# Designed miniproteins, single chains, continued (4): the designs that were tried, part 60

Each design is a single chain, and the fold is of that chain. pLDDT is the mean over its residues in the fold that is shown.

## One batch from the design tools (miniprotein)

Design m14073
Fold by ESMFold2-Fast:
Structure m14073 (fold): chain A 85 residues (1-85)
Amino acid sequence: SSLEREARAQVTEASTEFFKAILAGDEKAAIEALKRLRDVAERYLDEEASKRVNEKLEKAIQAVKAGDWEGAQRYLAEALAVVGE
């Protein structure tokens, strides 16, 4: 559907911005990309799936703030796995 294509495009864009931020060491840009993914999840997923994704994205944000880029990537991967269900 058009909504599924739009959601996938927004997930890809925000994920790309997150990985660019990692390469640059830009904590603020990484957090903004993760917040954008949260907004996409709330807009396109049901309440239960959105809550599960947002719990993982919140952990990813906390990992970025702690300088744990590997943890942040792991939590993003877990969030994207829920989106792909």
Scores: mean pLDDT 85

Design m14074
Fold by ESMFold2-Fast:
Structure m14074 (fold): chain A 75 residues (1-75)
Amino acid sequence: MPFSPTAQRILDAIGAGELPEGAVYTVSELAEMLGVSPASVSKALRELEAQGLLTRVPGRGYRVASSEERLAATL
């Protein structure tokens, strides 16, 4: 799988509605929510950003990308 176990847990949380589309999370917030290390979350967020599933928000953290945002990026 191209995703780390932490990235998969973040995707599962998004699918379960724990992390709604458009919400912004810091590395520390996700580490607390998932019970994993900040280093694992940081790596996972970079993996998900590379796939267009999360969007970096400078100085704030990462935003959960919507299907609409991914579609707009390819238009």
Scores: mean pLDDT 74

Design m14075
Fold by ESMFold2-Fast:
Structure m14075 (fold): chain A 97 residues (1-97)
Amino acid sequence: SAAREEEGERLVEEARGLASRGAAEAIGEASQAFRDKGVEEGLKVGEEGLERMMKEVEKLAEEAEDEETREKILKVAEEVAEEARKKLEEGAEAARK
């Protein structure tokens, strides 16, 4: 039904918000760690932050009634994590200088 499709779209939008906020937090924490502790610890902090974000999105995915919506939610998180990892590598390169 249209109502079920609208619910799925809302869950995907909520997942995008959760993923974006979690990735921004991970990047922020990593940036601080790059300054205070160096490259290796900064990357570790960033990766741990992205793992926390993925777990939060996985919990939201469990609320999905159908597998297609669940897959869309997880794909959004994976795409956000990939972009965040690019920013973490840029931060690491800057911190090495």
Scores: mean pLDDT 86

Design m14076
Fold by ESMFold2-Fast:
Structure m14076 (fold): chain A 69 residues (1-69)
Amino acid sequence: DLVKEVEKLLEELIKKNSSIREMTDEVVRFLEEKGEFELADEVAFLGAILSVLNSSLEETAKAILKIVK
């Protein structure tokens, strides 16, 4: 079933992207603890971009499933 295969692959992609975002948050915390606040802000900006990408992936997955149903 094409719909189920697409859903499964998109869910896996979103899951992997969420893991990368969590690692980004850990780096931000580490840098803040070291007093590297300017560098922490740069990494936090990357994390914000990853959050937008995750939301876009979820909405795109839902849109694709509506088209193939």
Scores: mean pLDDT 77

Design m14077
Fold by ESMFold2-Fast:
Structure m14077 (fold): chain A 98 residues (1-98)
Amino acid sequence: MVTKEQIEKLEKNPYNPISGKNLLTEATSLPYTITDSGNTFEGLSLYLYMISGETEDPVDGTPLTGENLHVNLYVAKIQAEQGLLAPIDRYDYEQALK
């Protein structure tokens, strides 16, 4: 579950630390929050980062586990409303709302 603190942190700095893209205006893939750190990433950038062998959050070194990665539905809603989400990511967002 995305917390109010995680939302406030993102609103203060919406830039993806991996790609440099603004998560609210430029990112096109589903956003994921690392629940232990509160940092939010563009899903495609995070996926590519993880498959390259990286195991820690690039912002603060928090371990990346499958259990602490959650779709940030607040950011995904903003991206969807702006028409930024790619068709497959928009489909996944709509499924996550069910």
Scores: mean pLDDT 67

Design m14078
Fold by ESMFold2-Fast:
Structure m14078 (fold): chain A 73 residues (1-73)
Amino acid sequence: AGEALCKACHGPAAGLFDGGGKLKGACGSLTRAKLQSLSEEQIFNTIKACHGDKLTDVQIHAMAAYVKKAAAA
């Protein structure tokens, strides 16, 4: 669920980050290293601030989990 939402704007997991480790898309200051340093709850709050008017809390939780996993890989 969350990975499908992220792929629509940020590409598939292998392409989620650019060659510099920067997350592609609207919240573009988020790097892989920054995401690795944040808890899932902190990532949830960041995504909610960027997308909260268009997404449910359930969708944002799924996206936070997916992004955290992708950053760790």
Scores: mean pLDDT 62

Design m14079
Fold by ESMFold2-Fast:
Structure m14079 (fold): chain A 80 residues (1-80)
Amino acid sequence: SSMKIEEALKLKKKGDELFEEGLKAIKEGDLGTGVINGRLGIKYYDEAAKLASEDEKLKKEIEDLRKKHEEEFEKAIAES
């Protein structure tokens, strides 16, 4: 794969990890840490999608995951 696609996959993984940590923080009552990690996760997904611009399938997968994680995050905040 190209260096850009490899970097996109690394940033996607970091975004996934940040969303998981953010959701955990919210569920444990730390809304501040949760919001910070969620916003960082979104930033990593945005950067990953930009690097994946030449791979239509990967870009769509990243955009889909971003939307799914945003929805999970908003639900967790609303239920907190």
Scores: mean pLDDT 84

Design m14080
Fold by ESMFold2-Fast:
Structure m14080 (fold): chain A 82 residues (1-82)
Amino acid sequence: SLKEKLDALEAAILSGDAQAIVNAIGKLIPLNSTDKAKLEKLIPEFDPSKIPEALKVLNEMRDLGGPEIYTKLGDLVNLLFP
């Protein structure tokens, strides 16, 4: 379910593990191999100081329905991997 995927993403963000975060994002939205590889190349750019801001965006995603959730996911990715 969407709730379970968002809970998994929250746990990954709280762990501070960039690979776990990328893996959780890939489960929330099905990424093709090219897009997943691009996201994985951002792992060295991970900024853990943005975790509190990313958690606020994730909580906003919990209240959304429809395509707006993917826009917020993009905002979250840009915060954690600037």
Scores: mean pLDDT 80

Design m14081
Fold by ESMFold2-Fast:
Structure m14081 (fold): chain A 58 residues (1-58)
Amino acid sequence: SLEEWEEKLKEGKPFSEIIAELRKNKQYELYFELVLKRAIENSTDERVKKILEERLKK
């Protein structure tokens, strides 16, 4: 879920590892940008939000 990906980022898991997991799931890969956008909207952690925003570039 989106909450799981956000929690992994907050726990300090490398973003590259999270991306690798998403790529293994075709469904997540197809809507990857949508998943990131939702995570940004729901994030209350400024650090996490900035990391996700940099990846999306809107």
Scores: mean pLDDT 63

Design m14082
Fold by ESMFold2-Fast:
Structure m14082 (fold): chain A 87 residues (1-87)
Amino acid sequence: SAEREQLVARIERLIELIREIGGDSPLAKEAVARLREIRRRLEAGEISLEEARQEVQDVLDEFLSRLSPEQRDRFIEGLAEIEREVL
């Protein structure tokens, strides 16, 4: 569906953003691995759109809570850009 394709695209943009902010840090690697698994399960039809959205939000909340204030500001700006382009 178009909504599923949009969520997949959003997950891909979120992975890129997490890598830009966190680089090769363990925190960034963990968040990316979780988002990749959500994307895989979503593409395979193993989870609903609602479940995928909730799991993505859980990853973002955990990542945001563990960032420095400067990293958090940059991440929030990047999220706003993704929301304008994808959702």
Scores: mean pLDDT 87

Design m14083
Fold by ESMFold2-Fast:
Structure m14083 (fold): chain A 54 residues (1-54)
Amino acid sequence: SKSYDDVKRYMKSKGHKDPDWYSRVSMSFTKSLGLPDSMNIPISEMFFYGDQFE
């Protein structure tokens, strides 16, 4: 999704080079909430997720 691509760019801007890091975090969080793994999440929420698991 667009949010996934935006998160990858955000991670690179923060110096993160491990896409698996975000995938693990995203999967764990969505499973914890009982949400589907494919969502169109606003980039602002993606910033929150990225910073939460820095």
Scores: mean pLDDT 53

Design m14084
Fold by ESMFold2-Fast:
Structure m14084 (fold): chain A 64 residues (1-64)
Amino acid sequence: MPSGGEALDEAMKAAGFTPEQGANWAFSGNSGFSSGGRALVKAASAGDVEGAIAKAKEIKQGGS
């Protein structure tokens, strides 16, 4: 299984986030605690890259 950090990075990249946008999201303590953000982190931590990509895309398009 990829690490949670690697899976998260792949999901953010696949969703079209830049490295700067990904870093800003990761360092924004409140972003990880939205319903979508929590689901994204949970999927990435479980190694579910496909689920993490889907959640990252929803976040990028303003779906929460």
Scores: mean pLDDT 65

Design m14085
Fold by ESMFold2-Fast:
Structure m14085 (fold): chain A 98 residues (1-98)
Amino acid sequence: ARETLEAAARLVEEIAKKLAKWAEEAGNPELAEQIEEAGKALAEAILAGDFEAARAELARLMELGDELAKLDPSKAREIATLLTAVAIAVVGAEFEHR
């Protein structure tokens, strides 16, 4: 169970860092900072077993990802794939924690 939470948190942080880098490369460092903050908060919520907070931060990360996709449409499909992986990781971690 702990290993599953740690794996999910690590995946979330890695994906958030990748999305933040794309936001920075697209010329929006504010969006990059918001994505990193949401990813960190989501990872911390997962590690704490706080899935109410995790779902709220996941929703925020999804909104920020949609904003990034509008800013760089060439990455929209990859962004959607990465965010889907984050959502699956959160659901899986919650299921294993219960």
Scores: mean pLDDT 87

Design m14086
Fold by ESMFold2-Fast:
Structure m14086 (fold): chain A 87 residues (1-87)
Amino acid sequence: SVLEELEQKLQEVDKLIEELVDMLDNKAPPEEILAHIEELKKAINDLIDFIKDNKDKLDQSFVDNLISQLNGELELLDKLEEEISKL
C-alpha cells in the first residue's frame, strides 16, 4: 500500500540521518561524510517525489508539512556539504 511504502521510505531517511550523526560524532573522513550526504539527499528527494506522486491518497495538511520539513532538511544538508567540502 501507499502508506506502507511511505513508512518504509521514511524509515530509510531516518536511518541515513542517524548514520550521518554517528559519522559526525566519530569524526569520519570528509569524503565518507560527503558520500553519505549525497545518498541521504537522494533518499529525501525520492521521498518527496513519492509523496507528490501519491498526494491524492494522502492528507493534504500532512503532505504540505512533510514536504516543507524535507525541503528544510535538504537546505541544512547543502550547508553541511559546503562546510565539509572546505576540509
Scores: mean pLDDT 89

Design m14087
Fold by ESMFold2-Fast:
Structure m14087 (fold): chain A 81 residues (1-81)
Amino acid sequence: SAEEEAAIQAVMRAFGERVRAILEEGRRRGWSVEEIARRLDEATAEAVARLNALPASPELKALAIRLLRHETRQIKEELRA
C-alpha cells in the first residue's frame, strides 16, 4: 500500500541521514575506519529493527533490508580502499 511504501521510505531516508552524519562526524573527529564501520553497523541494525517493526509485507521489508545492507557494505569497502 501507499502507507506501507511511505513508512519504508521514511526509515530508509532516516538511515541515509544517519550514515551521512556518521561519515561527517568521523571525518571531523579523525575516527578510525573500524570505528566508522562499527557505527555504520549500529545504524544498519537500528534501521533493520525499525523496518521489521513496520506493519508492511515481509517481501517489502526484506527488499529494504537487503538495500540497507548493500549500501553499508559499499560504504565500508570505499573506506578501506
Scores: mean pLDDT 88

Design m14088
Fold by ESMFold2-Fast:
Formats: C-alpha cells, sequence, structure tokens
Structure m14088 (fold): chain A 82 residues (1-82)
C-alpha cells in the first residue's frame, strides 16, 4: 500500500510535467494563429486546472496531455538541433 502511494507521487510529478509541456504547445499554437477565442478558452481551462488536482485527471485527459507533450518535445528537439 505505501509503495503504491510513492508510485502515485511519481506519477503526479510526471503528469505535472506533461501538463506544462501540453500548455506550452497550446500557447505556441494559439500565438501563431493569433486566435483570441482559443486564447480565452485556454485561460478558462488554466483557471479551472488551478482548482483541480492532478489526481483527478481522467485517462482520456492524461492521453491528451501525453500526445500534446510529445508534439511539443518534437518541436523543442528540432529547435535545439539547430
Amino acid sequence: MEEEEKKKQEELIRLAELRLKAGEYELYRILEEKNEEELKKLGEEAAKNRHMTLEELTEEEIEELERKAEEYEEIERELLEK
């Protein structure tokens, strides 16, 4: 039981990193498109996420974060290779 608690803590840290990367990807996309509606929606989601713990993320939300984080990591890698 306690070991699973520690594993969950590590998972939460990983999810926090994924959320940050996914957020940066969305911000990059919105800034390129200069879309005010998406920017407003992103602000609403960010405010909502401030009150939602990482433990409450659904599997679908985690998959979306992983997908967006991977896309951002590819962009970041290409930028660093320059």
Scores: mean pLDDT 68

Design m14089
Fold by ESMFold2-Fast:
Structure m14089 (fold): chain A 69 residues (1-69)
Amino acid sequence: SRRRRSKESLLRSLKEDIEQFEKNKEELEKKIKEAEKNKDKSKILALEITKKFGEAFKKQAEQLEEELK
């Protein structure tokens, strides 16, 4: 059905975003540590928000996979 295909397309997009997040996770952690050394609170906040979006995408992908089973 079209609804199933739309969910499959969204899941594929989310998986791509998750893969990109995982590849960048090590670099993101390094940037957070450097921002902490520099006491740049605004940069720390922005990087933590980016990390939270990655976790939210993972949860959404898991929920969609359950719905598609």
Scores: mean pLDDT 76

Design m14090
Fold by ESMFold2-Fast:
Structure m14090 (fold): chain A 99 residues (1-99)
Amino acid sequence: KEYEIYAELALIAGEVIAQRIMAEDPNNEENRKKAIEKALEAQEAAELALRGTEEGIRRARELLEEGKKAAKDIIENGPQSMKDTAKQLLEKMEELEKK
């Protein structure tokens, strides 16, 4: 169950980080590529964490820290339509981290 929590955290964090990248300029090809790469990175980290690897857990924790910062940035500077989703994702990451 601990490994499942790290996997879920990595996926949620990756989603928020990708949204933050796209929020700056969604028509920028480089930003779209970076968002896709971040989502794939998060998926790999989640798979490694599910297997109980120390590397997967480390990557999931790094993604969580980056994801919390990304969510806070969207809440402060993002469009209103994204702020509510970012708040919900931030709360979910914080709740899962406590378990």
Scores: mean pLDDT 82

Design m14091
Fold by ESMFold2-Fast:
Structure m14091 (fold): chain A 66 residues (1-66)
Amino acid sequence: DAVEKAEQELDKTSQEVVADLKKLDEQDKINGPLPQEEIAREIGRALRRIGDQIQKVLDARRAAEK
């Protein structure tokens, strides 16, 4: 099931994004405050990854219904 696979990949991507954002917070404690630009770039990358996976789920659902 392509829909089920896309939903599983969305869940996995969401978990990876949360872990990456938590790692940025931990880096602030180890190496001092991260530049705001680096944090913004990482958040931007995370949002694009989630958006791409949401689109894949929507595309798979659309294909399954048509």
Scores: mean pLDDT 76

Design m14092
Fold by ESMFold2-Fast:
Structure m14092 (fold): chain A 60 residues (1-60)
Amino acid sequence: MSASSEEAQEELQKLLSELTKDFSVDKAQEISEKVVQYLNENPDAPVEEVKKLIEELAKK
């Protein structure tokens, strides 16, 4: 997709929500907070990099 930066970020949040469904509430919140914090610090972060971060946090 040739999505805008805002659309890409919304898609990432949607993926984050989907991913967190497979985890316990506590784990899901921890991952979600870290990803949101990363996006707040790096608003221009590429979707691929954020996905990789989510996977890394989920694996651990």
Scores: mean pLDDT 69

Design m14093
Fold by ESMFold2-Fast:
Structure m14093 (fold): chain A 91 residues (1-91)
Amino acid sequence: SSMPVKEYKVGETITVTAPVLPEAARVSAVVEQDGHYEALPTTLVGDNAVASYKVTESSGETINVRLYAVDESGRTLGELLSATFKVVKPP
């Protein structure tokens, strides 16, 4: 590839951002790796939800981060973002 794909190293932070839907009460974030799911805290910055995941030695070589719009009753309204990232571990 003539353009480098950004890869993340242990100790770096992956940050994702998605617009908050007017009908959503909040945005829920999850990270999926090796078939396991972990909830991520979300922060509101203006009209956007931001979630961050810090890469650790226990992180998989691929990390999928997903953001979901959620209503007042906890019902999922829809997926706002799904992104997959590569992790490079030192030799």
Scores: mean pLDDT 78

Design m14094
Fold by ESMFold2-Fast:
Parts: structure tokens; sequence; C-alpha cells
Structure m14094 (fold): chain A 80 residues (1-80)
């Protein structure tokens, strides 16, 4: 769907900026929280993927760990 394609594009951009040190883990968490709210009424499975990503990112101890979590989140969205 166009909405899922848009969300994946936002997360790919966030991943790049996170890798370059231009985004914090906290900013990525806020992005995923906002996406979960947007997708909850029409795409509950996508909203759940975003919420799972938020919980994992809250436990991330490094930028490298956060990037891996974001990669897993993107892969799960692509499978929807």
Amino acid sequence: SDDLEWAITQLEAARKWLKEGKLSIEQVIRLLENLAEIFAPGHPEAAEVFREGVEKLKQAKSREEAIKILDETIDKLRAL
C-alpha cells in the first residue's frame, strides 16, 4: 500500500541519518510512536510492528544495536 511504502521510506531515511549520527535513538523512537498512532486504525498489524520496534529501541545500548532493530522493523513491514 502507498501508506506502507511511505512509512518504509521514512524509516530508511531515519536509518541513514541514525548511521550518520544526525538522528538520536530517542528521535527514532518518536518517529515509530507517531507511525504506530497513524497506522493503528487502518493497519493494526503495521501499528504492532512499530510498537514492537519502540520497545526494542528503548532497550538499545548503542547506535549499532538501534540500526539492527530498525532494519528488523523495516523487514517486518516489507513482509506485510
Scores: mean pLDDT 89

Design m14095
Fold by ESMFold2-Fast:
Structure m14095 (fold): chain A 75 residues (1-75)
Amino acid sequence: MEEKEREVREARERALATAQLVLEEHPDDKEKLAELIAQLRELIAWLEERYGDLPVGREAVEELRRVLAELEERL
């Protein structure tokens, strides 16, 4: 249980940090933004498949979906 929660938290934190870095350093780089969007879609699918039944997993998926929507709006 603890291992799964840690894995979800680490994945979420890394995804958010990567998104922030791309937006801060390369805000006008549409290619990097598209790559980030693709990576987030894969991560969301993976989290939903493995941890969608856990509250922590559902919360992480919802948060990352909001970030994904914001990034797609910038394309």
Scores: mean pLDDT 81

Design m14096
Fold by ESMFold2-Fast:
Structure m14096 (fold): chain A 100 residues (1-100)
Amino acid sequence: SVEELIELIEKLSEEIKKLVEEKWKEGYSPKEIGEAVRKLLDEFIEYLKKEKKASEELIRGLRTYAALISHAISESKSLEEALKNIESATKAMIEDIKKL
């Protein structure tokens, strides 16, 4: 259902925020953190495609989200900026899903 997908995206965004905060505090570069987040999102997209039979439209949207989030993290100058960018992109993605 749309509701289950929204809950899954919200849980994913919280896991991304935790990963970003952890890796930032450990001294990883924003670029390395962005690459780690991209890998996590690519694995999630493959899961939805294979196990949940997600539509091509949804997969395309999620790939755009993955690219946008990973790039925004890589370009972020602070942890606070990275976390705000993740929150904003996640809210936009949820609103797009609600319109599907």
Scores: mean pLDDT 82

Design m14097
Fold by ESMFold2-Fast:
Structure m14097 (fold): chain A 72 residues (1-72)
Amino acid sequence: MEEEFRREIERNRLLAALAQAPSEETLAGLERLGVSREEAATLFRAAAVGNRAAGHDATAARYEALADWLLA
């Protein structure tokens, strides 16, 4: 449980870092934790849908652009 808990914290930290500034280094960290580019893109597209529903269009557009970058 300790190892999985620490991996979850690190995964969430890296996802937040990727959302702030896209980088191959952060993405490589996520891949080492078992999060693929496609999985990360799916997570950010879901976050974009939620943000648009809440009226946060600028944040939603940023997450959509990030998902597009991940799948480029």
Scores: mean pLDDT 79

Design m14098
Fold by ESMFold2-Fast:
Structure m14098 (fold): chain A 70 residues (1-70)
Amino acid sequence: MTEAEKKVFELLKKTVEEIQKLRDAGASKEEILDVVNKAKEEIQPLIDSLPEEKRKYIETLINDLIEQVK
């Protein structure tokens, strides 16, 4: 894995963990979506550096997170 790939996966793992903690704490849907959007902004430049196959996979994971909070 490249360093960019490692950073993306680490950010995704942290984002999933934060979302889970927020849900367990009864946070609002808006607060959870804010965390997802901030993570997406941080990840986007890293995704652009990845091979197409891995980029699509990661974009799918991000979209799944957004759908889960809708």
Scores: mean pLDDT 76

Design m14099
Fold by ESMFold2-Fast:
Structure m14099 (fold): chain A 84 residues (1-84)
Amino acid sequence: SLVDEARKLAASSRYSLSDEQLEELVKLTEGDLGFLSSVLALTHPDAATPPYGAQIPGAPAEFRARRFPSVFELLRASIEYMKS
């Protein structure tokens, strides 16, 4: 399934996500696992524990200044930013 492939991609990027969170990310990427893989590769949490910031190459300073309560919310925001 797409969720199983997304789980493998997240694990390769060292993200621990629930099945519900993976399903949401697959929906946000409209099933584009290549795009999801790119988001996971480009989105780097700036801390080991929440709140998390993102170090995304080319992102505006305002986005990099944002803080997220979970890696899931960080990835969700990163997908929305990169879709724009």
Scores: mean pLDDT 76

Design m14100
Fold by ESMFold2-Fast:
Structure m14100 (fold): chain A 94 residues (1-94)
Amino acid sequence: KEEVLKELAIALYGLSLAYEALGDFERAREWREKAEELLSELSEEQREEIEREAEIMRRKLDLLKEEGDFDLIEAILKTLEEEARKAKERLEEL
């Protein structure tokens, strides 16, 4: 359960960052708030791991934005939406 919550939090945080990179600040805020709610349920160690993953994602998105590769940013967003959906389904089964 804890591992699935961590996976969900990473995906939701990633969605926030991807929407921000695309200029959709309202959606970015919505996903960030959902991610922060889950972070409050996790241990300090899990939270630190999620922050590391978020930093990696932010760097990746920043590079893609600088290169003008918005198609890859959209692909990452779609992948994160799928990962969030799968993690939610797994969490509901636990």
Scores: mean pLDDT 81

Design m14101
Fold by ESMFold2-Fast:
Structure m14101 (fold): chain A 69 residues (1-69)
Amino acid sequence: DRTKKIEELTKQGKLEEAEEVYKEIEEPNEEELLAMIKGYLANGEVEKAKEIVEKLPESEFKEKLLKLL
């Protein structure tokens, strides 16, 4: 499960390894996106989290993510 792997790696502060897992995903789903965004925020990488959110198409999900930033 890619979502769980991203969550485990970001919880351990292994952002580079989490980014490698995330980059292998051609079209990340909402769970995979949320895991990476929350992982970045938990590790103080606010600008990297913003970059992911800004690239998303306009949706209720994007609006919710913008409120986390």
Scores: mean pLDDT 81

Design m14102
Fold by ESMFold2-Fast:
Structure m14102 (fold): chain A 57 residues (1-57)
Amino acid sequence: MVPADEEQAEEARRVLTERLGREPAHVGVLLDPEAGTIVAVGVDADGNIVGVVTLPA
């Protein structure tokens, strides 16, 4: 996996925020070029995973 570009990261963060109904404290976004997907992981202020979304790249 490689870091997603800023445009892909912003889109993934937007989708994750809509799914959760709230903005997570932190979002990690990675591109998986072998799968052709973008994975976004949201965490709360305490470091707990609150959501994961997978989008086509």
Scores: mean pLDDT 74

Design m14103
Fold by ESMFold2-Fast:
Structure m14103 (fold): chain A 57 residues (1-57)
Amino acid sequence: MEDLEEIEKFLKEGLLTEEEAERIKRALHGEVHSPSEGVALVKFAVLRVVKRKEKLK
């Protein structure tokens, strides 16, 4: 649930493409049909970490 809100936020900010957002949603539901879904999920995790690190400066 929280992940869906963050995906939409990153989409709005231009940090994710529509394709990447859909792949992340599928990966979160365990529907990994190709390596690209895993890669998209990793990108999402990295973006989340970067966002948190900006608060630590």
Scores: mean pLDDT 73

Design m14104
Fold by ESMFold2-Fast:
Structure m14104 (fold): chain A 67 residues (1-67)
Amino acid sequence: MKGTEEAAEKAREALLKGGAPEELAERTREYVLQNDAEKAENAAIQAGLAANSPEAAREAGEYIREG
């Protein structure tokens, strides 16, 4: 993915704003940087579940798909 760094940071920020643990948000960012969309989406879902925020997971997923 081109623009991967921006997408990774936006996904991380969306998860953190939703209350996700920093470790899970960072893992999502790392997978986006690795251009592994499937692992990034799964990590974002796990982070959203931990935050009890489906909206945060959705926003992060949108950035992952956009990047």
Scores: mean pLDDT 79

Design m14105
Fold by ESMFold2-Fast:
Structure m14105 (fold): chain A 84 residues (1-84)
Amino acid sequence: KERELAALYAAFEIEVIGIELDAEWAKDPATSAQLRAIAEQIRKLGEQALQAFQQGDLEKYQQLDQQITQLGQQASALSRQQGL
């Protein structure tokens, strides 16, 4: 349980940090702002997903994980447009 939670937390942190770095290196200020907004949304959803996992609510965890995946895909599309 502890190792699983640490791994999930690390995965969400790495994703958020990656998006924040892309936002810092983005040449377009509007795209940078969008990437920062997506990173904040993933952080909030990640906290909820970890709480659901701790409570044993795997269905809620899976639903939140899907939302995080969609936001990550959106961030990746924006980063590709900037050549990141």
Scores: mean pLDDT 80

Design m14106
Fold by ESMFold2-Fast:
Structure m14106 (fold): chain A 69 residues (1-69)
Amino acid sequence: SAAELEALRAELRALIAELERRRDEAVKQGNTEEAARIDRIIAGARAALAGGPVVLRVVVHELREYLAQ
């Protein structure tokens, strides 16, 4: 549904914001390798925003697992 799709995009945007905070912290600590790794994850997540419900569910699930560790 359109409501489900919008909810998934909203959740993905919130997860991207959390990744951006972690990237900024890595930069602040001089961890350039970690910052570059997170930037690649952000790029993939942003690309997924244009996707349908299946790709959005997969990416949201993967990012939730990544951020929970």
Scores: mean pLDDT 88

Design m14107
Fold by ESMFold2-Fast:
Structure m14107 (fold): chain A 77 residues (1-77)
Amino acid sequence: NREEVGELFDRAGELLHRILKAIDAGDYEKAEQVIRDEKDPEARDLASAWAIGIAIATKQYEEAERLRKADEEVRKA
């Protein structure tokens, strides 16, 4: 269980890094695509929540909304 939680956090952290790198580069479509392409729903949702929180904290409200919509779309698929 602890090992599985560690793997989830590692994968979510890697996803978060890719999302934030895309946002920092101004490639918002890339950030959304990283969320849509992730097949592990737990890692995706965790990384999305962290990225949205960071975007809000850095006053990137438009990007926070885009990330939220991308996660919502893939949850419904």
Scores: mean pLDDT 78

Design m14108
Fold by ESMFold2-Fast:
Structure m14108 (fold): chain A 84 residues (1-84)
Amino acid sequence: AVDEAIARVAAHLASHGLPVARVAWRSEPAELEVDGQRYRVTLVLLELADGSKVGVAVAEDLETGEVHVSLGTPEELEALRALL
């Protein structure tokens, strides 16, 4: 799930002229409960070919298997990590 999400994000960024150079950092998966719904959340920091960085949050619904992907700044990713 996480690897497929990263691949889709990388393809999307590449289509906009922002090819991914490497995965700079990847968190351990953590379980989070929001409004009675349980998710497995993995945080990923991507480094682009121009040296810029993009934060990715991958949340897998533990009951449905639905995967939600959010993009953000490295600072937003670090703030989210503090809540896990």
Scores: mean pLDDT 81

